Designed miniproteins, single chains, continued (3). Designs and how they scored, part 81

Each design is a single chain, and the fold is of that chain. pLDDT is the mean over its residues in the fold that is shown.

## One batch from the design tools (miniprotein)

Design m10977
Fold by ESMFold2-Fast:
Structure m10977 (fold): chain A 82 residues (1-82)
Amino acid sequence: MGEEILEAARNKDLDTLFELLQTYLGLPEREAVTLVSVLGMDPAAAYRRLAELFEELGDLELAERFRELAEEVEKEEAEWLK
């Protein structure tokens, strides 16, 4: 289930992500909509937020994977700006 959130976020499967944020992480609809929107505009910020949520759940391995994804996206964006 947590791995499905990582996969949905990585693949930008916004419908699956929106459903799992509400049903698995228990986010209110407003928070889930905000996070999905941020993923489209600033994926690094969205990945950092997901890392915080998984860290709060005690899933430190998934939290670290989301931090790595945020860093990877920021690296790619820096490369595109050069």
Scores: mean pLDDT 78

Design m10978
Fold by ESMFold2-Fast:
Structure m10978 (fold): chain A 82 residues (1-82)
Amino acid sequence: DDIEKALEEKRKHIIELIEQGKYEEAKEEIDHLTKVILDSKDEEFRKKGIEKLEEVLEHAKKLGAEELAEHIKKKIEEIKKA
């Protein structure tokens, strides 16, 4: 699935940015991904997008990036309420 591959590549890129301490760039990528998910009319795409953001959230928590983790959690909540 090309959509699933694109989401997985974006997840990997964001995690790499977090591992490198590039938190501002990671926030920008998370915000962009959130917008793409919110603009989607595909329920399956939204579900997969949320799952990928939850994986990024767990990674941020494991690295102790608390402010970034709170930002990601807030974005996930926005999508779930839409």
Scores: mean pLDDT 84

Design m10979
Fold by ESMFold2-Fast:
Formats: structure tokens, sequence, C-alpha cells
Structure m10979 (fold): chain A 58 residues (1-58)
């Protein structure tokens, strides 16, 4: 659904900001790009897993 896509993109943005604040700029950029791609492809579960893995770096 659109609401699920919006939620995933917002969570990816939040994680990206937190990674950037910790100096992990390349990881922040990668998460944003990969989550956006997965969401656009309808791969919502893969996007969720990527966000959860990225959270481990915070």
Amino acid sequence: SMAEKEKLLKEAEDVGVRLALRGRLEEAQRVGQEVTKLVNEGKLEEARKLIEEAKKLI
C-alpha cells in the first residue's frame, strides 16, 4: 500500500540521518538509495530487512 511505502521511506530517512550523524555517510547514502529502489520495485519485505540491518549500525 502507499501508506506502507511512505512509512518505509520515512524510516529509511530517519536511519540515514542517524548514520550520517555518526559519520557513516556512505552507509547513510546507500540505505536511502537501496530502500527507495526496493520500495519502487514493490519489494517491501526486503526494504524492511535492509532498514533493520542498517539500524544495527546505530
Scores: mean pLDDT 85

Design m10980
Fold by ESMFold2-Fast:
Order: C-alpha cells, then structure tokens, then sequence
Structure m10980 (fold): chain A 68 residues (1-68)
C-alpha cells in the first residue's frame, strides 16, 4: 500500500544520509535525515516529492564532496 511505497521511496534519502555520514559530512547527513522526516510527515505527499528531495540531497552531497 501507500506505507510500503513511502518506505521504498525513502530508501534513496536514507542511503544519501548514510553516504554523507561516511564521508564525514555529519551536518549534511543530519539535514538529509530531517528532510526525509519533513517529507514523510507532509499531508498529501507524493512519490514525486520524495524523488525531488532525494535529487536535491544528491546535488548537495556531490557539491560537498567537490568542496572537500
């Protein structure tokens, strides 16, 4: 159902947060985790909202890695 879809859609954000933490980017990892919590708790959230959040987190991670 929707709950299973939310769990699956959350995976990319969880993976990005873990990757940020492994890279020593703790503050970014915390921001990604907070963003996931915000999206999950948003009334009327769609799969596209999760995809956008993951894409934004991915861009932030790529930028942070380039600057390190």
Amino acid sequence: GFEEGVERASEPLRELAEEARRAGLEELAERIERRLEEVVNTPGVTLQDFERAAEEARRELERAKREA
Scores: mean pLDDT 79

Design m10981
Fold by ESMFold2-Fast:
Structure m10981 (fold): chain A 62 residues (1-62)
Amino acid sequence: REEVLARLREQIAGLTDPELRAKFEQVLAELEKATPEERPSLLQKISDLLFEEVARRRERAL
């Protein structure tokens, strides 16, 4: 679990889009303070943001 958070922070450091970076940092801060019941919802938000980043990378590669 801590390894997952470390990987997420590493990926955030690689982001050049300030809007996506701000959203990731906000969700991570909420996740660190979250109860077990809140974590699945926050993990889903992180997953959605990661898919958005992948989509943007694909567009830039074309």
Scores: mean pLDDT 70

Design m10983
Fold by ESMFold2-Fast:
Structure m10983 (fold): chain A 62 residues (1-62)
Amino acid sequence: SRLERAFEKAKELAEKIAEVLEKKTGKKPEVTVERIDENTAKITITVGDKTYVETFDLSLLP
């Protein structure tokens, strides 16, 4: 479905962000992508002592 494709795009974006953070910090990031409601995905990336949280509106992703 469209929302499933949008969720895949959110996961792809999370992986890209994690890769950049790993390259900059030299530490392995922990990535969690959760669907918190029908139209919202939550991305949590933890690298060392830092945690980054971002929410994505799946209706706005192609």
Scores: mean pLDDT 78

Design m10984
Fold by ESMFold2-Fast:
Structure m10984 (fold): chain A 85 residues (1-85)
Amino acid sequence: GRYSEAEEAYRRALELDPNYALAHNNLGNALKNLGRLDEAEEAYLKALKIAIERGEDAEIKNASARGLADIGVEHLKAAVDKVTA
């Protein structure tokens, strides 16, 4: 389906540029829509970490943070601890 095809496309983009924050965020969105919440969390955390460390656009940081919030309160707490430690 649409989201599994998107997952493959973003994974290919990340093979070319592992530090592409937008591709990590979009991979998180695809994984969330597939119900793969733990993998979506990892993708959003990676996007957020890269965006913070590289001074990337606030839109990417906000999108990744919203994705983490959509997963749930416990995942959001764990995510904040990982990126703010």
Scores: mean pLDDT 76

Design m10985
Fold by ESMFold2-Fast:
Structure m10985 (fold): chain A 55 residues (1-55)
Amino acid sequence: SGPVGEFYEALKRYKKLQEELDKAVAEGASPEEIARLQKEINEARQKAFDALQKA
């Protein structure tokens, strides 16, 4: 569904990953796990930005 739909899907993924990162940090996860989540957050953020530019 169009750029607005893509934006909200990416934003939803971003928020979920941010919650997972917050939990991982609180639970003392490894630097590798934190880096993995950070990478996925950056990818979701970029996808949201790209979708917004198409709108």
Scores: mean pLDDT 83

Design m10986
Fold by ESMFold2-Fast:
Structure m10986 (fold): chain A 63 residues (1-63)
Amino acid sequence: MAGDIAVTLRDTKAVGSGVHTLPKGTRVEILKEYPDGDVLARSLETGYVGLVGADQLEVVRRE
């Protein structure tokens, strides 16, 4: 859900204004969930915002 912290389960590509690879174990903040299963997430390490597949994320904590 929006505001949750999740971790990438594998190296994954986040698609935004460009494409960034998020390494396995990267912590992200979930900004928005889409009905198609994509998630808009912000990397807590780099601040990059991009779309990732929800299947590539595991929610680890809530705010």
Scores: mean pLDDT 78

Design m10987
Fold by ESMFold2-Fast:
Structure m10987 (fold): chain A 86 residues (1-86)
Amino acid sequence: MEEERKKKLEEQLRLIEEGVRRALAEEERREGRELSEEERARVEAEWRAMLAATEEKLKEALKNKNFEEVKKIEEMLERLAEEARA
């Protein structure tokens, strides 16, 4: 079961990363200009930091067999993945 949850987390993180890339392209199109490399890097860094923190929190919850916390984190990641696609 733990391996299955890790695989699901990896898939969700990949979807979110792809969504962030698409969201950046959409933002550029909406503003009618290319985002600066600095602006793009800042947005990506914020997302990477959030994902890293979420991943560590999930690992801790799994280690402690706190499946209630795992479920909450998984629900949050699913929501983020959906928002990133929109």
Scores: mean pLDDT 70

Design m10988
Fold by ESMFold2-Fast:
Structure m10988 (fold): chain A 71 residues (1-71)
Amino acid sequence: MEKIKKAKELYEKFKEGFERAHLLTPEQRRELADIGLEAADLFLSIPELEKEGKEVRGVANAIRAGLDAGA
């Protein structure tokens, strides 16, 4: 299923970026948040991945909120 494959690819990118978030530029952190939100949207469209989708969405939104507060 193309949706699951895309969700996994975005989620892996998000995890790698999140582990190094403190080393990223503001622009890279914004890109990371966008990737996370796209992955979360895909996960939330799959009932079996709802928990993962909510977690990823929460983290991505927190990154965006931090950028907006720091800008």
Scores: mean pLDDT 76

Design m10989
Fold by ESMFold2-Fast:
Structure m10989 (fold): chain A 76 residues (1-76)
Amino acid sequence: DEEEKKKAEELFEELQSLKSVEEREKWLIEKYEKDESVLKYLALAHLNVAGLPKEWLPAAVKSIKEVIEEKKKELE
C-alpha cells in the first residue's frame, strides 16, 4: 500500500530528525497515545531498514508497544 509506505517513511524521518534519545522517547509515546496504528508504520519502517521479513511485523509491533508502556510507567 502506497499510503502505508508513505506514512511509515514520514514517521521514520520525523523520528530520525530528533537528535536526543529523550526527545525520541517523548515523541514515540505521544504519537502512540494519539494513534496506535503508528506502531504498525514504525515497525514496517524498522523491518525494511533492517532487511527483515514482513512475517516479523506482529512481533515487532508487540515489542515496541511493550517498550512504550514501560517507558510511560517510568515517567509517572
Scores: mean pLDDT 74

Design m10990
Fold by ESMFold2-Fast:
Structure m10990 (fold): chain A 83 residues (1-83)
Amino acid sequence: MPAARLEVRVEAAGTTITVSGRTSLAPGARVLVFVDGELAAEGQTDANGEFSLTVEVPAGRHRVTVVAWDEEAGAVASAEVEA
């Protein structure tokens, strides 16, 4: 499967993290957000291939992994955040 472009930004406000990104995927592509290897949120890309999802986490350092795909392509990106 060809690699899609996926850029992810993770921001913390207390124990609430906002996971946002921009992709080269089609509108309505699937987006899954994993925190420390567990599924935390599901969403889809908008008309511009972008997404924004909010997740509650325990205080401390977490690894966020985003998996996004459509029928043609997919991508995975990871970031660390301190909540």
Scores: mean pLDDT 83

Design m10991
Fold by ESMFold2-Fast:
Structure m10991 (fold): chain A 78 residues (1-78)
Amino acid sequence: GLEEGINKPLEEIEKLFKEALEKNDEKLYEEAKKLAEELKKLIEETMPESEEKEKILEKIEELLKKFEEELKKKKEEE
């Protein structure tokens, strides 16, 4: 289904963000961010306008925001 097709890339991106934060790997973090932005662009360009499209885009934005906040918190605690 559509959710399965999006969930797998999102899970892989989330895994990369977690690994980057655990290893303090700035390059891996930037690659994970780039993949999330590319996935967002792909969804925006290939999916018709719908509530489902909006929900998927919101999930990608929430994922990006979550890891940006986790990165900021980690840097403030160091």
Scores: mean pLDDT 76

Design m10992
Fold by ESMFold2-Fast:
Structure m10992 (fold): chain A 88 residues (1-88)
Amino acid sequence: SKKENIEKGKEYIEKAKEFEKQKDYLMAARAYLQAGKYYKKAEDYDKALEAYEKAIEYAKKAIEQGDKEAEKVLEEAEKNKEEVEALK
């Protein structure tokens, strides 16, 4: 349901913020990406865009610190952001 997807989005935002505090940028990026996907399923495109923007930001930080796995997160977040922007 829409409500369940919004709740899952919020849970992943909270997880992402905890990873941010720990400076675990890869895990923060992954959590923001998941939050964006749940907000997209809920058709809350504004919150999905915010979450994908943060996933992009933290994936770039993780790449700068040598975490090559974040390149895949970056690509997925950029693609999902573009898809949501096309939905208005």
Scores: mean pLDDT 91

Design m10993
Fold by ESMFold2-Fast:
Structure m10993 (fold): chain A 112 residues (1-112)
Amino acid sequence: MAEEIGRLIAELRELGAEVEIVVADTDRAPALSAEEQEALRRILEALREAVRAGVLKRALIVLYRGAEEEARRQAAELRAEYGEPDIELWTDGTAESGERAAEEILARTREA
């Protein structure tokens, strides 16, 4: 899982995309659960399709885990450092949330 996420991020960077990921609530849960890893994988696969289609180049993914205030602060810090993303995707790490984020990306890709 972690290796697959790393591979997808590397593929996105090779395509010229910039992807930043916020993981909130790491003091309580320093490691990603299997469900959180699957949610991120689905989002990254959808981003790969959008990047290949020329629809998106910069993405910010926020895994907030219910810690919305911490996640918003970390997302704001990344926006200040790297600039505004083409898309900002928020997920709580559930499979349903990951699917919704992936569907948003794919919808933009289809309408481009």
Scores: mean pLDDT 82

Design m10994
Fold by ESMFold2-Fast:
Structure m10994 (fold): chain A 93 residues (1-93)
Amino acid sequence: SHMKLREGERLAEEAIKAANEGRYEEAARLAREAVRLALESGDLQAALEIAKRLSGLSLETSIAVLDSLGEAGRFDLVKEVASDFRYNDPNKL
């Protein structure tokens, strides 16, 4: 649904604003909903782009995004998002 993708993008923008204001728990909640709506829209490329953008905001949003993708059974997208995460390399200090 085009409407679900638009709402997902709106919630993604709100998650970014919340994270910029240090409201990481609210950012995580908004990120979870943004990813869920983007997946329900059927636009998997847009959902992946939203997920990557939101996972990079904080540890809390990263966990929320990966949980949302996993709950949807999209382990292919979990792998794609996790591979791009800055702290996924155990040798980086």
Scores: mean pLDDT 82

Design m10995
Fold by ESMFold2-Fast:
Order: structure tokens, then C-alpha cells, then sequence
Structure m10995 (fold): chain A 65 residues (1-65)
């Protein structure tokens, strides 16, 4: 619902600067983890690894963040 989405945005807008900074840091860390996972998958693909081995490499790289 657009109303629920609007309430979510209003909640963010009413958050303190400290809460917003924490949310941004969490979002940035999640992006870094996702990027590391994707990089691991791509590296595994280039090495000709199986899809399962590519996933394991992705998880290993994500865990190192």
C-alpha cells in the first residue's frame, strides 16, 4: 500500500540524525557484503567452478567483510 510506504518514509523523516546515521552505516555495510558476494561469484565463474563452488566462494568473500 502507498499509505504504508508513506508512513515508512515519514518514520525515516522523523528519525533523529543519530538514528539516520546508524541506518546509513547499516545500509552501506549490507551493500559492501552484497558486493563482496557478487565479486566472489564472478571470480568463481571466471575460474570455471561449479555453481555450488561459486556460491561458497561468494559466501566466503561476504564473510570477510
Amino acid sequence: SMAAERRGLEGIRLASPEQLAIQREIAEKLRAIGDAFTAGLEEGRKKGLSKEEQRKLGLERAGSV
Scores: mean pLDDT 77

Design m10996
Fold by ESMFold2-Fast:
Order: structure tokens, then sequence, then C-alpha cells
Structure m10996 (fold): chain A 66 residues (1-66)
């Protein structure tokens, strides 16, 4: 989970948004309560212009942080 989260963040910083999504999705599969992964994935989808998906992941992150 943490390793995939870190790899996703590195790819996001490099602008490889599509590969970053895959690593964040894997982090969520390993730890579905990882609010940070959902929050960061929302940001990635926003940069990809997929605002509906960005909103869904942002909402899930808020549910887990409450």
Amino acid sequence: AKENLEKGRELYKKGDLETAVKYFEEAIKEDPNLAEAYHTLAGVYAKLGQLSKAGEYARKAEELRA
C-alpha cells in the first residue's frame, strides 16, 4: 500500500498521470481505508480533466477522514 502510494506520487510529479492512477488504485486495493490515496487520485483525475471521477474520489477521501 505505502510503496504503491509513493510510486504513484513520484509518477504524478513527473507528469505520468495515467501510470500514477494505476499505482494509486493498487494502493487502494491493498488498503481501502487509505484516505491519502483517494485524495491524491482525485487530484490526478482533475488534472486529466475527468472531473466526475475526481469528485467521486474526493468524496471517498472525506468519508475516510471524518
Scores: mean pLDDT 79

Design m10997
Fold by ESMFold2-Fast:
Structure m10997 (fold): chain A 67 residues (1-67)
Amino acid sequence: MQKILVLTTLSEKEREEIEERLKKLYPDAEITVEKVEDFEKALERAEEIKKKEPDVKVFIVADPPIP
């Protein structure tokens, strides 16, 4: 079973909406949505997950820092 992890800075309500949408798009996948403080923390956590569980697909739903 494909594992999908979404890291996001969005509110709990928005995280629930993301989870529901992804479950409709990928019904056979295990989907987890986690709140992170900012984009930099999302990148750090994504790298740790990739080292520990390389088969997990990680998506980040956060605005990158604007230059």
Scores: mean pLDDT 77

Design m10998
Fold by ESMFold2-Fast:
Structure m10998 (fold): chain A 60 residues (1-60)
Amino acid sequence: SKNEELLKLRKENMKLVEEYDELYEEYKQGKISEAEYQQKMDELNKKIEELAKKAEEINS
């Protein structure tokens, strides 16, 4: 069960990293403003940080 929980968190983390990469590409293409890019990056970074902390708790 512990390994299944870690796999789920890793999949969620991977999805957020993909969203981060997509957001950067949209910014580079001029599809979003710098302000929108920064706000959305801050939101994604918070979610990634929360998942990382949760994974550490499970590994402890």
Scores: mean pLDDT 81

Design m10999
Fold by ESMFold2-Fast:
Structure m10999 (fold): chain A 66 residues (1-66)
Amino acid sequence: MPNPLEVELSLLRMEVNIAKKTNDKELLKEVKERLKELKRRAEEAGDKETAEEAEELIKEIEELLE
């Protein structure tokens, strides 16, 4: 089974995809804040992979919010 942080990241990734399809900038901003908290928790847990994936999604969202 994937770890709980990986599961949460997967759910947030799905929300980003929904927001992209619906052009929902409000949802993108909300998911970005959730990803920032997830990244912080992953860093505290030593989960470098989840933290790096969360950072990449944050950057993708920031590009979409241009």
Scores: mean pLDDT 82

Design m11000
Fold by ESMFold2-Fast:
Structure m11000 (fold): chain A 54 residues (1-54)
Amino acid sequence: MSPEEVSRAVGYAIAGIGAELDGDNKLAIEYYEKAIKLDPSMSSAKKKLEKLKA
């Protein structure tokens, strides 16, 4: 996995946290899904996505 992909995944995870704080759970799910697609090892994004989809 390229360093750029890892950096982009972190960016999406941060955007997901921002959306979640704004109460936009649908947008947060979208950002977290993009983060884990780029970096499947990103446990924090996976955990957030699992919580929001439960």
Scores: mean pLDDT 78

Design m11001
Fold by ESMFold2-Fast:
Structure m11001 (fold): chain A 90 residues (1-90)
Amino acid sequence: SNLEKAEEYVEKAIEAAEAGDYEKAVEYLRKALLYLVESGINTEHARKAKEHLVKAIEAAEAGDAEKAVEHARLALEYLKKAKEEYEKEK
């Protein structure tokens, strides 16, 4: 699903940021954001995931690995909550 793809790319972004590969981290975070948008899910948790993905991109572009990983992990938590809520409402 698009949410599973978003989660996968956030995980890859965290690995890239921890390795100091900020260009790859930004690339993966942007892909995660794209998949989340294409999912069409617009719940509170999906909105918070988008907010934290944007903040993670900004931090990675600034070379701030600590903040990039922090916001990426928060985005991942909100993505998991959005997916759980979506699956319950089906």
Scores: mean pLDDT 85

Design m11003
Fold by ESMFold2-Fast:
Formats: structure tokens, sequence, C-alpha cells
Structure m11003 (fold): chain A 58 residues (1-58)
């Protein structure tokens, strides 16, 4: 629905803003973003492991 479209636009704007400010982020902001990124990456790895497990079960 329209909320999904607004969420996508917000995400894009946030990414663009992050890119523009990347060089000027402080150490604390970098650490926080890295931690959140690692969490997101770990969740994707879990999804991949689940898919591999499903294939093995056949």
Amino acid sequence: GPYAREAAAAGGAGAAASAAGAEKVNDLTWHRQAMEGAKAGDDEAGARAGAAGARSSS
C-alpha cells in the first residue's frame, strides 16, 4: 500500500543522507551503525542457513 511506498522513499532518503555525511560521522556514530549493520547481516546469514537446511531435508 501507500505506506510501503513511503517507507521505501524514507529508506532511500536515509541512505542518501548517510552517504553524504559518511566522511563526517564521528567515531560513536560509526560504532553504532556498524553494530546495527552487523545485526542485519547476521539475520540474513540465518535466513541463508535456513534455506540450505530446507534443501538438505529433502
Scores: mean pLDDT 52

Design m11004
Fold by ESMFold2-Fast:
Structure m11004 (fold): chain A 68 residues (1-68)
Amino acid sequence: MPTEEELLERLREIGRLVREGRLDEAAKLAQEVAKELGLSEEEIKTIVELVRKGRTDLAGTKLLLASA
C-alpha cells in the first residue's frame, strides 16, 4: 500500500498531466495507483474514465477512499 504522502504526490502528478493535456500518461498513472490499492478491473476503468474526462478531483477521492 502506498503511504498517504506517496498517494497525494501521485494525485498531484495526475492533475499536472491532465492540465498539460497528457491524458494517456495521466490515465496510465491512475491505473497503476488503482492496481497498487487492489481495486477491481471495473473500479480501475471508472477511475481511468474520470481522469480522461478531467474529473481528477473525483478520481482522487476514489483513490483516497480505496487507501482507507
Scores: mean pLDDT 79

Design m11005
Fold by ESMFold2-Fast:
Structure m11005 (fold): chain A 118 residues (1-118)
Amino acid sequence: GVKVTESGGGTVAEGGSQTLTWKASGMEVVGVSWLREPPGGPGVPIASISRSGKTGYAPEVEGRATISFDPAKQTAYLNLSNLKKEDTATYYGLAFGINKETGKPVAAVGEGVQLTVV
């Protein structure tokens, strides 16, 4: 089956940096997005990368976020630098691709990782 495993949550000092990761199995990844869900607010997309390597960033993280994807490992990375207290949120990795068992399009989302900036 399709599975997404996330890591890189925790508590980090303001001004620091943190890398969030997710790894997909059971699918061929075509595109990746990261969603940020602050306490009591909706999840909003903050970063994306396509299979061609084209990246997109929300204004709130522009210049502080770097997204990358390693196709050999089927692993996505989101590096967040110069962390602010407003970056305290649950972060969800979202993958789009092809299910290896069925050959059909699939979207998969991880369970979320909590990042707390102190």
Scores: mean pLDDT 84

Design m11006
Fold by ESMFold2-Fast:
Structure m11006 (fold): chain A 66 residues (1-66)
Amino acid sequence: GAKEAAEKAIEIGLKTPDPLGGSAALGAAYSALNGDVEGARRGAELARKLGSEEAAKAAEIAAEGA
């Protein structure tokens, strides 16, 4: 569910050394927890463009859980 996806995204994001991608992944996770599906999707898209593969993966997990 959304909670499990967000928790996993937060864990991966915190372990990511990329501050821009990690920040986008955390933003996507918080958007998902608040029911902001569009915010979660935008966060995932941003992480894909600016972040590392790990940050993008974390953001995508959060967006899928939204």
Scores: mean pLDDT 70

Design m11007
Fold by ESMFold2-Fast:
Structure m11007 (fold): chain A 74 residues (1-74)
Amino acid sequence: GIESLKKKIEEYRKKIEELKRRIEELEEELREAEKRGDEEKVKELEEEIRRLRLEIGILEGIIGIIEGVIKLIG
């Protein structure tokens, strides 16, 4: 029922927070790589951050769909 959908939203929100923490760590590494002129590492970190941000966007989209379904049947 609706409670199962709400639990799924909570699981995805936890995953989003974990991904946000990982991005924060990578942004610190990116700042350090930029300071030392490590262009190869900068590109690698920018690509990883981009992938994680895309994953967050997908999860936020899924949450929006689930919330929409809850509103229609709630």
Scores: mean pLDDT 89

Design m11008
Fold by ESMFold2-Fast:
Structure m11008 (fold): chain A 80 residues (1-80)
Amino acid sequence: SDEARALLEWVERQLEEMARQSTDPKLKAFYEQVAKALRMVRDGVPLEEIRAWIDSHVSPDQAADIMAFLDGVLESVAAA
């Protein structure tokens, strides 16, 4: 829906701002990777492909954390 897309775009912008404001390089990278994953969702990329992309760019532990955060955001957007 248009509302779900708008909420997803809003969350992406908030994550990009959090990345800009973060002084922790690891936390900055985390927010940037989640924002990129949300852009891929908005562009219609399947979640399996997004997961594979994340797995190719970060450690397994970081990938799990990013996917957990992404799943939480997508569930919240779907519930709104």
Scores: mean pLDDT 81

Design m11009
Fold by ESMFold2-Fast:
Structure m11009 (fold): chain A 82 residues (1-82)
Amino acid sequence: SLEEVERLLRADAEELVEELREAGLEELAAELEAETERMLAELREEAARTTDPRERELLATIFLMRFIAERTEALLRLRRAE
């Protein structure tokens, strides 16, 4: 569901941000926080316009895939910084 995706995005982003900050990567942590808030804002906007159950499930999948891509990029940058 869209609600579940929002919960997962927030929780996972908070965990990764904490790891980045602990590693001293403050700029990357701030970038991830900003991108997460932007993605959550986009999700809320799209959710407000989408009432069809099938479209909501597709939207949930799209945002989950976008989050995975963003998280993967952050992890790759963390690896390069080590």
Scores: mean pLDDT 78

Design m11010
Fold by ESMFold2-Fast:
Structure m11010 (fold): chain A 56 residues (1-56)
Amino acid sequence: MSASEREVLAGAARGDLLAAGASEEVANKAYQAVYQSDTAEEAGKAAREVAREAGL
């Protein structure tokens, strides 16, 4: 992924988790996990795993 694509996907994952009732700590963890992903598929898996660990 490009840097801009990583920022957009990471920001979206953070926003989605906050909207679902996650804490800022959990949302920031999702942002970091998505930002470190090389593909959109990996980004989606990373965001879901963070949500799952938080009980969402």
Scores: mean pLDDT 82

Design m11011
Fold by ESMFold2-Fast:
Structure m11011 (fold): chain A 57 residues (1-57)
Amino acid sequence: MKELLEKLLERARRLGDKVGIELIEEAMKTNDIVKFIGGFLHVVGAEFDEELARRKA
């Protein structure tokens, strides 16, 4: 689980997703499952939006 959170944090940092980074760091610090889920969905959404923007150009 911790390794997955660390990889997710790396993905958020590559995207510059400050909200995702904050949610994931807080989830790691507090073991808050809701913040983990929120951070995960935020990062995945940001990755999807970036991919769409690159393809739509």
Scores: mean pLDDT 76

Design m11012
Fold by ESMFold2-Fast:
Structure m11012 (fold): chain A 60 residues (1-60)
Amino acid sequence: SAAVQALLDEAGKKENQGLAYRFKGAFYEADPKKRQQGQQYRKKADDLLAQSKALRDAAA
């Protein structure tokens, strides 16, 4: 259905954003001076990936 497709499209967008923040967080964590910034990006990534999972679960 169109409603299921809309949930999956939003889930994909959240997943892409989450993966981008995970990547950025890992790069920042590699620098001891930016470790705290990296941890904040990792938390943002985890939140976005959790939102993506919830949307996919709602689409099932």
Scores: mean pLDDT 88

Design m11013
Fold by ESMFold2-Fast:
Structure m11013 (fold): chain A 62 residues (1-62)
Amino acid sequence: MSHAERYEQALAYAAKGSEALRAKDYDGAIAYFQKALELDPRFREAEEGLARAKELKAQAEA
């Protein structure tokens, strides 16, 4: 299994997560970043995106 192929798919999911964040779809963003982490558990950008999506959701619910 190619690390490059898994990383490419993880990048695609992280990009969708970022698009969901811009749309203020925090639940969608969380789901996309979680999919990226399933493909690459050490993908820092997806970890950061997931943390930010959860934080923004909490702030929106306050």
Scores: mean pLDDT 81

Design m11014
Fold by ESMFold2-Fast:
Structure m11014 (fold): chain A 81 residues (1-81)
Amino acid sequence: SLEEIKEFLKKLEEKKKEIEEKIKELEEKLKKLKEEYKKKPSEELEKEIKEIEKEILELEGLLALLDGFIGYLKKLIEKKE
């Protein structure tokens, strides 16, 4: 039903917000780690930086897919109203 699609859309928008917040937290952590690396380079710190960069990239990819799906669902709702 249209109501079920609207409820699902709301849940997807909430998940999008959570992912955006997580990306921001990871970007702040990454900035701090990069500053630490400049002062005292270490292989452990380089590995941690690369792991966080990979996680950000994966979350950005997921965010792009969610945005596309949300946009598709919004168009479906508009056609039924």
Scores: mean pLDDT 87

